# Designed miniproteins, single chains, continued (5): the designs that were tried, part 73

Each design is a single chain, and the fold is of that chain. pLDDT is the mean over its residues in the fold that is shown.

## One batch from the design tools (miniprotein)

Design m18518
Fold by ESMFold2-Fast:
Structure m18518 (fold): chain A 77 residues (1-77)
Amino acid sequence: MKQKQITEIAVKAVKEVYEKNPEDAENAALTLETAILKLEGRATPDQLAQGEKAFASLSPESQKIVEKAIKEMEKLY
């Protein structure tokens, strides 16, 4: 089901970030959680702001991993 696929995409992305830039893993997870809430229409303005700050704190390499995962999740909606 769609929920399982979204979870698998997010977990895979966080794992990839952790393997390459372990210091970025927490902010990558927060960014992806916020993106999922936004796609479900459940994100508050405060959560969106937190996600934007988390994404901005990521290295360029981690940002590319997270952006790719978000695009994959968007295709399921």
Scores: mean pLDDT 83

Design m18519
Fold by ESMFold2-Fast:
Structure m18519 (fold): chain A 88 residues (1-88)
Amino acid sequence: DEEMRKKLAELAKLSAEELYEKFKELKDNPNPEDKKLAEAALVGAARKLYEEGKLSEEELKKAYELSENGTEEEALEFLEEVLDKIIE
């Protein structure tokens, strides 16, 4: 838990592009810790892109709606699709 908090704090220092690269690196790992870090990296990248004006408020809101009314997995899939289009 404490080690995870440290890793999450390290992710918070990264750029949107660096966070998306971390997401791609970690998303295919079978380790539950890496899956949580991948999720945090993807969401962090989306928020930073929104702050940069590259992601719309509607796209970010849609991800939150999917997280609330669908599954966490559906929200992550939507964010991955949007970020892949923006960052490539």
Scores: mean pLDDT 76

Design m18520
Fold by ESMFold2-Fast:
Structure m18520 (fold): chain A 72 residues (1-72)
Amino acid sequence: SSSEFVARKFRELAEKHGLSKETAETIAELARQAVEELDSEQTGRVLQALRRGIEEKLSPEEVRELVEQALS
């Protein structure tokens, strides 16, 4: 599915940037949920927030906060 593909890509990107397995799995799960549950605009905002979280090497908690802000 497209959601599983996107989740896998985000997990791989997080791992490549040296994030922990826990953070990579959190990011992958948030990406999968966004693609499955949200409209195109909201999904775009969430995926952008996840990319930023990876680049800034944020914790799982900080990544979740960015996603919440993207949807508010």
Scores: mean pLDDT 88

Design m18521
Fold by ESMFold2-Fast:
Structure m18521 (fold): chain A 87 residues (1-87)
Amino acid sequence: SSNYAEALRILADEILKLAPDDPRAQKVAEILRDVARQLENNTLTLADVRAALEAITGRAAPPAPSLQEAIDLLLKAATELVNELRA
């Protein structure tokens, strides 16, 4: 679980490094940091991760049968944004 929180923070830091003045990047980084904090505190719910996914992607969250699968989808979405910002 701490490995997921660390990965989320690394992605948040990279997004801000690539686009420090982009309001979208700032909001996404804040969301990822909030999810990481909730994960470390064992307060993170599936609903929280789905809301984060929708906020980052602008789309309805895909079905995820578990919290771990939802977190994996969030990591993929954040990684896709990093790749987009590098282009």
Scores: mean pLDDT 83

Design m18522
Fold by ESMFold2-Fast:
Structure m18522 (fold): chain A 80 residues (1-80)
Amino acid sequence: MEAVVRITLKKEAHNDEVGDILSEIGRKYGAVAGGIVEVDEETFRVELVFPSKEKAEEAAKEAAEAIPKELLVGVEVVDA
């Protein structure tokens, strides 16, 4: 069963460091799709689709650990 990792980020996270972290996580855990959604003027969301809930949970944990706390609003795993 596919699952989505929703990563909500502050606008300041729209930088190469966070972009590289997210790209590495997507490759490492085998993301099958991804997108960026603007939430408001201060926040945006990155959604990564993984082939299993287990892979999504691993990816979400690594994202929460790797992204600077001051730039991260939240990380959520939802069923696809």
Scores: mean pLDDT 82

Design m18523
Fold by ESMFold2-Fast:
Structure m18523 (fold): chain A 96 residues (1-96)
Amino acid sequence: MRERLVGEAVGPDGNLYELLRNEETGEYYLVVRDPQTGEILRRLPLDLPGEAVGLAVDPDGNVLVATRDPETGEGSLYRVDPETGEVTRLDSYVPP
């Protein structure tokens, strides 16, 4: 499977959080790695609409993903549960 790294961040737990895109299918995955060994601790498929453009992890351990609709330019923010991969829409905007 060919995967592209879209974004990465270190969480407050010290683990590395990576947002990967499958270049063949367009699907997204959240990968959580042990920074000492590089081992994958979790790999979660994400149901994200549009194109993901960024990843952040907040001090409470919430994973935040920014997306963009490639046809309309509409941006949206999503919260991802790093234990389940549950995606919750937080906001949306259309650039001026």
Scores: mean pLDDT 78

Design m18524
Fold by ESMFold2-Fast:
Structure m18524 (fold): chain A 55 residues (1-55)
Amino acid sequence: SPLQKAIDYLKEQIKLLEERLAAAQAAGWHPGYIAHLQENIELLKKKVEELEKKL
């Protein structure tokens, strides 16, 4: 279904952002950038929850 494809896509994007976040934290990147990555991950997770309720 198109909805399932959208959910799968968002889950893959979350995984890539979580990997980027881990790398940024390990490398000691700017705190503002780390916070921005964390906020984006949280927003995408919320979007996945909203879409999964429609399945």
Scores: mean pLDDT 88

Design m18525
Fold by ESMFold2-Fast:
Structure m18525 (fold): chain A 87 residues (1-87)
Amino acid sequence: DPVVARIAAADEARMRGFSREEIEELIEEGERLLKEGIENKDIEKVQQAMRLYEVAIRIARLRGDEELVERAEKGLKRAKEELEKLK
């Protein structure tokens, strides 16, 4: 049930009351790291972008913000595709 789907970061974010703007900031930071990772062929930056997108997806889902979920999922998909090109 819901307890099985919980992660510590998402539970803390829900308890702290992450705003829509704070979720957008996580996505923007992910987009920045992904761009830098692609430009510099830096696998670690692409992986950091993926982690930020995953956290943003989980928080946005808890908030019921479908637009931010879709934006973060699109970013995660791009980051995964770019990571495979760098391996």
Scores: mean pLDDT 77

Design m18526
Fold by ESMFold2-Fast:
Structure m18526 (fold): chain A 106 residues (1-106)
Amino acid sequence: SDALRKRIGELILETIEKNKDKSPKELFEIIIQELVRLLDEAPEEDRPLIGEFIQLEIATLSFSEERQQALIDKILALKEQGASPVEILSAYEAEIQKLIEESRLA
């Protein structure tokens, strides 16, 4: 749902902004913890989408530090440009999927 995608996007963005002092790996570990908390509180119909984003975030832990930092920088740049939480989430999802494919081919 658009409302759920907005909530996930807001949660990820808020977590990044609150943890700018953390390493990229530590930041992604905190995002996973926050998404797991959201999953535990979620109604049954929302759990599959939250679970998909948890899996995407777990995949980021296998990326190089350079790729992890580039992903964080992309999200912060989109926010600075005034992108909505839903637009940021869609861009984040697409970039993680792209990096997964590139990591498999490299």
Scores: mean pLDDT 85

Design m18527
Fold by ESMFold2-Fast:
Structure m18527 (fold): chain A 65 residues (1-65)
Amino acid sequence: STGERNARAAEEAGRRGDAAGAAASAWQKYLMGTGSKELARKAVEAAARGDAEEAVRYAVESARA
């Protein structure tokens, strides 16, 4: 499914140390009509405060919502 592919991409970005990219992609996917707005927002907020683990976790949860 689209959500599963997006979740996998977020996990891969996290493994590469790109938590900000994972969060930004979650927000972009929400704007394109997939995922959760609330969880994508939380991912972006976590990335902004430097919480890489939370940013990736919320990005993955957004994709699977």
Scores: mean pLDDT 86

Design m18528
Fold by ESMFold2-Fast:
Structure m18528 (fold): chain A 65 residues (1-65)
Amino acid sequence: VKLTRTELNSILLKLSEKLNHEEMEKLSEIVLDLLKSSEEINASDLLKLLSSVNEKAASLLAQLL
């Protein structure tokens, strides 16, 4: 499933309530790197990369998808 920028922003807002500042900075860098290759992010790619930052956040993202 591909995430639009609007859907991605909504997910990031929800995750920002559960992630600390350092985790959010790392997540933002990952998102920006993915957006360099495509204007849309694949949900499975985001989930895989988020799991390297925080497993709990990745589990929450999987439940929201």
Scores: mean pLDDT 73

Design m18529
Fold by ESMFold2-Fast:
Structure m18529 (fold): chain A 91 residues (1-91)
Amino acid sequence: EEEEKRLQEKIRELMDLVGKAVDEVARNPEKADEALKRIIEAMKEHPELAGAISAATVGEARRAAFENPESKEALDRLAKGVEEAYKKLRE
C-alpha cells in the first residue's frame, strides 16, 4: 500500500516529464529524436517504471497528434521508438 502510493507519485512526475517532451515535438517535429532520447534515459533510470513511461508516451503522443495533425508522423515515430526501446529493455 505504501509502495503503491510512492509508485503513483513517481508515475505522476514521469508523466509530467513525458507530457512536456511530447508537447515539444508537437510544436517542433524536428525535436522528435531529442525527445526520444530523453524518454529512453528516463526508462533506463527507472526500469521498474519503464512500462508506465512507455504507456504514458504513447497516450500523450496520440493525444498531441489528434490536436496537431501536422506533427502526427513525428509523434507516431516517437511513440513507436519508445515502445521498441521498452521491448528491448524487457529482453
Scores: mean pLDDT 82

Design m18530
Fold by ESMFold2-Fast:
Structure m18530 (fold): chain A 57 residues (1-57)
Amino acid sequence: SAMERERLKQRLVELAKQLQEARKSNAPQEVIDQLKEEIERVAKELGFEVYIFDVPV
C-alpha cells in the first residue's frame, strides 16, 4: 500500500543516516554490516537491490 511504501522510504532514509554516522565514527564492522543488511532488506521490500561498497572498516 501507499502508506506502507512511505514508511519503508522513511526507514531507508533513517538507516542511511545511521550508516553515514557509523562510517564517520569508524564504528565496528559488525555495526556497519548490520546497518547494510537492514538497508538491503528494506530496499528489497521497495523493489530494489542495494549493494553498499567502500564502507570504512
Scores: mean pLDDT 74

Design m18531
Fold by ESMFold2-Fast:
Structure m18531 (fold): chain A 61 residues (1-61)
Amino acid sequence: MTDEQVLKVLESEKKALEDKYGVEIEFEDAKNYFVKGGTVGQRLAAKRTLDSKYTKLTALN
């Protein structure tokens, strides 16, 4: 899967992740994003979830 395709998948899940973790997510690209709001723990959890999803989606060739 290309980075552009991964970004489209992550963008489609953005609202669900924001609602789940109580954060705001802004994507520059599939690897480069900002997590704002919430607690430090909530932002870290959201970041780990995004990193995990990126790794899984890029492994799907």
Scores: mean pLDDT 80

Design m18532
Fold by ESMFold2-Fast:
Structure m18532 (fold): chain A 58 residues (1-58)
Amino acid sequence: SAAELAARKAKLIAEAKAVSQRISDLQKQLEEIKNSPVVDEKKLAEIEAQLRELARSS
């Protein structure tokens, strides 16, 4: 139905925005890790968690 298509479209737009934000956040965290002379265990765990979440979303 048209209502189901409209709901699906709205959900897809929301999910696309969420994925875009996650990619942006991951890029920022990765750049911080690349430029750091020391290993940050907390940041590594955060990047790992975000990667797993992004993979589940696919």
Scores: mean pLDDT 76

Design m18533
Fold by ESMFold2-Fast:
Structure m18533 (fold): chain A 104 residues (1-104)
Amino acid sequence: EVKEILVYIAKKLSDDENVSADAAIEAFTDAIPEYTKEELENMSVEELSKLLAKLFEEEFEKNANYDEKQKEEFKKILENLRNSKTAEEAKKEIDKLLELLVSK
């Protein structure tokens, strides 16, 4: 399930349908060097969802061009992501976050 989420994000960010699980994990360890491949592979969906919510929150804080309505929606989606217990729930919230980040 964790590998499924990582592959899903990597495919969305690279616009490449052929991203392997290993390539996705390597891309994430390169982006967040605080975490090893083994640590990422052994995370629960709940642990990964909390980590992803933190990373998206940090990315959002760097972008000053959001209006108040977009900020409220972003905060709601981040809370839903933090509370995701399944890969399906996490992917749904990630899609919403990526759409919001692109729309600005």
Scores: mean pLDDT 75

Design m18534
Fold by ESMFold2-Fast:
Structure m18534 (fold): chain A 86 residues (1-86)
Amino acid sequence: MRIEILEEEAFLAGVVARKLGMSREEIVERFRELARQGVASGAMTEEEAERLVEAAERGAEEAPSLSDEEIEKRIKELEKRKEELE
C-alpha cells in the first residue's frame, strides 16, 4: 500500500507540474534528483525510486489528456488515503 500511495502522489505531482507549465523533461529531472537523494539516505530502494520517477513521467505525459475534474477527484482520493494512514 505505501509504495502505491507514493506512486499515485508522484503521478499527480507530474500532472500538476505539467499543467502549471513545467516541461516533461524538467519534471523527470526533479524527480530523478529526489529519487537519488532518497536512495542515498536509505529512505527507499533503487526499485522504488525508479517506480516514482516513472510515475511522475507518466503523469506529465498524460496531463494534456486529463480533465481538471478528473485530476481534482484523484487528488481528493489520494488525500483521503494519506489521512487514513495517520
Scores: mean pLDDT 80

Design m18535
Fold by ESMFold2-Fast:
Structure m18535 (fold): chain A 79 residues (1-79)
Amino acid sequence: MTMRDIILEMYRKAGYTDEQLAELGLKVAKKLNLPEPASKEEAIQLYIDFRVDLAREIADKLIEIGREFDEELEKRKEE
């Protein structure tokens, strides 16, 4: 199973409809100035692909950001 399949199934299990996912895909295409998806299925795939790319980047940065956030909380405790 690909990361795309995993993320798509996660959204479906969370109660997202194909219509909602397609709307999000169209919104992403418009915001990133990409060609408009030709079909609902392509819009869904565009959104999932966007989330896959974001998840890969976030996986590395999320640990770093979380650490920085925890450090800021400790600093604010002393002030």
Scores: mean pLDDT 74

Design m18536
Fold by ESMFold2-Fast:
Structure m18536 (fold): chain A 70 residues (1-70)
Amino acid sequence: MNPVARMAGVVVRLVGEGRTETAALANRLSTVLSDEELEALLERGGDDLERLEAEIREEARRRGLAEPAP
C-alpha cells in the first residue's frame, strides 16, 4: 500500500472519530508532502490514532497549514 492510500485510511478513521479538523489537515498534507515524507509521518504515528493525530498536527504546523502561533 502506498503512503497516500495509507493516509486516506487515516483520514477515514479521524472523520469516524469526529476529528474532522485533523482529517482536513491530513488530506492537505497528502497533497503537499512527498511519498517519503508521508511514509515517515505515518511510521512515527504507527497504528495509534492519538499519536497519528499529534504527528499530523505537528507536520501541518511545520508546513504552515495549521494555525500560526504567536
Scores: mean pLDDT 77

Design m18537
Fold by ESMFold2-Fast:
Structure m18537 (fold): chain A 97 residues (1-97)
Amino acid sequence: MEAERAAAEAAMLAYIRANSPSQAELDRRLKSREVAREVGRELRIIGDAIDLALKLLKGDISEKEFEEQIKKLKENSDPLVQKSIENIYKATKEKLK
């Protein structure tokens, strides 16, 4: 159970990273303590989006509820996080096909 969740999270993060800015650019931002705190907050929101995707794939929530929760996460997020949430949304919808 824990291992399946970790594998799904890793796969989604790998997909997001493939469609995100280079690791070098991210590392540059992580040199700042302020940026490190903000990245931690952003990663938590992305984690919440991944958890929602897993719940939808398991049938624990409806597609409508998933869309409403994803929209709420986007409303409280920076543009970079919004793009990551959108990528998770698209990947999850593709897996449901």
Scores: mean pLDDT 72

Design m18538
Fold by ESMFold2-Fast:
Structure m18538 (fold): chain A 73 residues (1-73)
Amino acid sequence: DKILEEIKKLLEELGKDEDYINDILKVMEKWSEEEKELALIVLKGILTEDEELHKKGREASEKISELEEKKKK
């Protein structure tokens, strides 16, 4: 999955441990394509100093939370 590979690279750039990255990727494998794309936007927002991308990252994070909540119901 190319989106998960991109997420892995961004998490490595953020200095996350390989074990942590592998655990997160296992969780994300169960997500929809939309949820994976939202996670990628969040991580790109964190790595940029662009305020607009930070805002989009925050909105994407909230949407991921709502989608995960619906799956657990």
Scores: mean pLDDT 71

Design m18539
Fold by ESMFold2-Fast:
Structure m18539 (fold): chain A 58 residues (1-58)
Amino acid sequence: MAELRAELERAMNEAVDLLLKKRKAEKEGNLDEVKRLQARLKELQARIVELRRRIDEA
């Protein structure tokens, strides 16, 4: 449980960081970076959902 919770916290912190980077890239007009960050955020959000499910099932 503790390891899964620590991994969830890290994933959530990474998601916040990626959201901030995406917002900066949007303001700069760097569309390639925005697309890359969006893909990474989607992947990370799926991981967060999976981790939450595993914690609930444990």
Scores: mean pLDDT 82

Design m18540
Fold by ESMFold2-Fast:
Structure m18540 (fold): chain A 92 residues (1-92)
Amino acid sequence: EKEEEKRLKEEISRYQIEIDVLEAFHIIAEMTGSLGALENILKQLDELKARIESLPETPEKQALLDRVDALTERVKASIEKIRQKMEEERKK
């Protein structure tokens, strides 16, 4: 289609919004100490990464993958911090 590039940019914009939403959910889950919410965010990030990887190779695709990877690491750090706090409270 002659507007394929425009549609790709719109799709990339939608993925950026999905990542922004997951970043907001991460902040809320971290504040509330919800392990279940953080684990659900990880699952959604894995699914989102697979969808983004199906896109044609562009600088924007790489930027989206970098954002997903960075958020995944932040969420994993939040989970570990909460688990460590729970373990400390359980043992002492």
Scores: mean pLDDT 82

Design m18541
Fold by ESMFold2-Fast:
Structure m18541 (fold): chain A 104 residues (1-104)
Amino acid sequence: SSQIQTLNQLKQQLAQLSKAIVNQNYDEAIQLAQQIKSLISQQIPDPAVQQQLTSDLTQIIESLREHQRALEQGDFRSAAIHQATITTLVSAMQFTLDLMQQSL
């Protein structure tokens, strides 16, 4: 189904985002997160799911910027908190997509 294809594409893009985050490639990670937001807005028909996923991606983008700033300032505690936020939201999004695919 087209919905399964969309979910598989989103999972592949989230995997690319996760790799960019681990490599601390902030510009690539932010660009990928923005592309994923665009794809969700175009292809996820459920408004509540669309709002949740786009909100999570917006928070990931902001947390990536804050993580980069914290590292540049030597604020390792703030960097760790923003890293935890990023990791939690990416994992929650991956899990949400898996549940959506299983419910098809």
Scores: mean pLDDT 89

Design m18542
Fold by ESMFold2-Fast:
Structure m18542 (fold): chain A 82 residues (1-82)
Amino acid sequence: MKEFEEERKRLEKALEESQKKIDETGPAVLRKRGAPDPQAIVDEIKEGLRLIIEAITKIDYLRHVEKLSGEELLKKMEELAK
């Protein structure tokens, strides 16, 4: 659980920094020939953040509502990730 919260904070910081860079310099200025679009990078980080928040929410649900722990919790999380 703590590892997911730390990764969420890391992704939130990366998202904020990437968005600020786009806002300050303009998306066109950040585009290099053959480099990823800065907006596409932000969208990728947002999707990663959405998935980690969803994982945290599902783990909390399974732990507090269904009272799952250890191996059973991990197995159920893997099923829900499919």
Scores: mean pLDDT 65

Design m18543
Fold by ESMFold2-Fast:
Structure m18543 (fold): chain A 65 residues (1-65)
Amino acid sequence: SDEVLDRLASLAQKLPPELKPLAGEAIRAVVNGDVDRAIELLRKMREKASPEVQKELDEVIAALR
């Protein structure tokens, strides 16, 4: 949904530089309807994210499932 895409784009601005490419890939996966790939990438980002960003990523993952 547009809401998930907008949220991921906003989140990408707050990520450290090393995680921004993964956020871009996750956005592309959502646009292409590849939900499984998007969830995989979001989980990978979660492993290296701050607790605040982890919470936002968990909410996006829940919205995609």
Scores: mean pLDDT 81

Design m18544
Fold by ESMFold2-Fast:
Structure m18544 (fold): chain A 81 residues (1-81)
Amino acid sequence: MMPEIVLDTSDPRAVRGFLDLAVAEAREAAAKGDLAGAQRTLETLERAYQKLASQLSPEQRAAMEAALAEVRRIVEELAAR
């Protein structure tokens, strides 16, 4: 079952903090060679985006899309090793 993600989309600091943490977790997983961990972070971000996209401002949506692209890049680079 997918965990419920509670994020205050009206607080731009909460959104940025969530995205920064997700990117940091993906980078830490990559540093450890943990492909499964990096993939879980990507899946969590994709599910958050799917649920929250309609509630996000254009700026917040762009930031989340940028974070998704970065985590996806990390997963692809780690998988290619």
Scores: mean pLDDT 77

Design m18545
Fold by ESMFold2-Fast:
Structure m18545 (fold): chain A 65 residues (1-65)
Amino acid sequence: SSQVKAQVQGAIFLVQSGQNDKAIAALQQLGAENPALAAQVQAAITKLQAGDPAGAVTELQALLQ
């Protein structure tokens, strides 16, 4: 949906601007509201927690297709 794409793009922006804690919080909310996306959202959160923001952005960009 357009709302999900907007939320994903917002999370990408937060990661790219170094706001990783805020990005994780936004992604946790997105996954809770969209169970079908929970696994992909969790993969992005895991990469952020591991210090791999580039990998997290790649995971999130896949959701915009």
Scores: mean pLDDT 86

Design m18546
Fold by ESMFold2-Fast:
Structure m18546 (fold): chain A 64 residues (1-64)
Amino acid sequence: TADEAIKAAQEAIRLGKEKGDEGVVEGAQRILEWAQQAKKDGDEQKAREALVGAKALLERIRKG
């Protein structure tokens, strides 16, 4: 879950930069920090919340 959240957030940053969406890039960077901290802490709930947020940003950026 934490690794999935990290990967999803990194993809959202990549797509946000490609499309010039600064809001998605900033949001995804914060989610990446949250997911990395969740992995360090072993916090599975925090990791799941980060994954939900990252997936929402991915869906938004992919649709335009």
Scores: mean pLDDT 82

Design m18547
Fold by ESMFold2-Fast:
Structure m18547 (fold): chain A 110 residues (1-110)
Amino acid sequence: MELYKDIKDFLENEKDIEGVYKKSDVLELLKDILDTAKERDPELAKLVEELIEELEKDPKTSYEIKIKKEEVENHTAEEFLEKARKALKEKKLDEAISYTLMAFYKKLKE
């Protein structure tokens, strides 16, 4: 899956992510994150559940994901959670996905 490869390259080689990914790949990744977060981070789990519901309702079949190392390093996990919630409320699903993934990454490093 291309999205998992790009996430791995970001984690291991600090390579920025900027691409268009299939809805099915995004949903698979978000469901994996939800399973990880369910008992450990209720705030993240709730955001991911709501994001999955909105993506399943959205007729769009692909999403643009942007994750830049500089942005990730200069913000907290809580700041990314707030950005993701705002984007989700505004139906900016590309931004909501990107910020949710950045929040998850920051929480993995804590």
Scores: mean pLDDT 82

Design m18548
Fold by ESMFold2-Fast:
Structure m18548 (fold): chain A 67 residues (1-67)
Amino acid sequence: YSKEEVERWLNFAENELLPAADEVDQVHLSTLISVMKSVEVSDELFEEFYERVKRIAEKAGLTPPEV
């Protein structure tokens, strides 16, 4: 996993999945947080990614995963 893979998934979810009303599930979001913790990112970039995960969860009607 890489920060580029996390960013691509976030971009895909924001631009393709949410506008198409496709499902985003809680387990997928929790897995993404675990991946984000395992990759080499700055604290600033981690907070940016987490804020995006929170917005995706809110738009999908899910509870944002805890960090």
Scores: mean pLDDT 72

Design m18549
Fold by ESMFold2-Fast:
Structure m18549 (fold): chain A 85 residues (1-85)
Amino acid sequence: MVERIDELAERIRERTRDPEMAEQLVAALERIREAAEQGKLQFAADSLERLAEELPTINSLSPEDAEELSREARELAEELREEAE
């Protein structure tokens, strides 16, 4: 789980054209990663869903990249919810 959050952060950094925006998004994912490590899986999943909703609003992401990253964030949120039961 944690490794997949790190992979998502790397993809966001790679695809986001604005380095400052990329750093803000990665920082948000690092907080989600810490929550998941502490067993706060429901909180981590909810936070990932919010991030997925925000990604299409970011001007420095193409619509294609935003859609793909949002889908990955939602898939990861669903997996975290299953772990939380």
Scores: mean pLDDT 81

Design m18550
Fold by ESMFold2-Fast:
Structure m18550 (fold): chain A 87 residues (1-87)
Amino acid sequence: SEREKILEEAERRLLALLLAAADRAAGTHSPEQVAAIVAELQRLVEEHMRELEEMYREGASVEELKRKAEEALRDLEARFEALTAQA
């Protein structure tokens, strides 16, 4: 269904951002700092995906799921920037 495709695409995009963030951090941070950053971002991805899955189960519309997915992507990007600003 269209709703299922939104969840699949959201997970794919969030994981792609996580991978890109890990690669970027590896260029400027120690292995220990990168591991900590990746762990926090992975936790955030898992939290957002759990929320999207709950919304899907509760019957959320295509529009609601898309809005949540875009919010999750923005939140992950902002969190990465915050984590790298001091680390």
Scores: mean pLDDT 86

Design m18551
Fold by ESMFold2-Fast:
Structure m18551 (fold): chain A 94 residues (1-94)
Amino acid sequence: MKEVEEEYKKLLELIEKAKKKMEEELEEYFKKNPETPEEEREKMRKLIEEITEAFKAMVEAIKEIALLSAERPLSKEEWEELLEKKRKEAAARE
């Protein structure tokens, strides 16, 4: 569980960096093209919003897949107990 949360945080950081970069690029574009119509500016803002939503949806999907995968593995202690049991069975049967 902790591992999934750590990866989730990393992905959120990547989304935040991407969003900031896109916002900076958009502002720089408007500085170079101050005559850009309001309709185009709204379109560009919507594109950033749509991309951000797509990234969030992707991160949520990855988190869910990771959680589904994590639901199957045993705890470290249970895994060690299982290995020890198998080792004892092998030793008993030689």
Scores: mean pLDDT 70

Design m18552
Fold by ESMFold2-Fast:
Structure m18552 (fold): chain A 84 residues (1-84)
Amino acid sequence: MLTPEQAREDARSALEAARGSLQKAKEYYENGDFKKASIYTVAAMLWAALAIYLAEVAGDEELVRESQTVLDEARKLGDEIDKK
């Protein structure tokens, strides 16, 4: 089983991946590439969900909140893409 320290490091890595995917999704959305924007939005949601789970295992409430924020932003972008 992962130690809390390893889970925290893995959660940070997953959060960075979620932020990167969300940034790419926003860029594709701004360029009118809604298909790629959708793909990267889903990737951001999956990475953010993993980050939340790992942050909870680590007991890092701040990291859970940061990861939840990225997940919420990705969900909102997904809803906007679905309207196009």
Scores: mean pLDDT 87

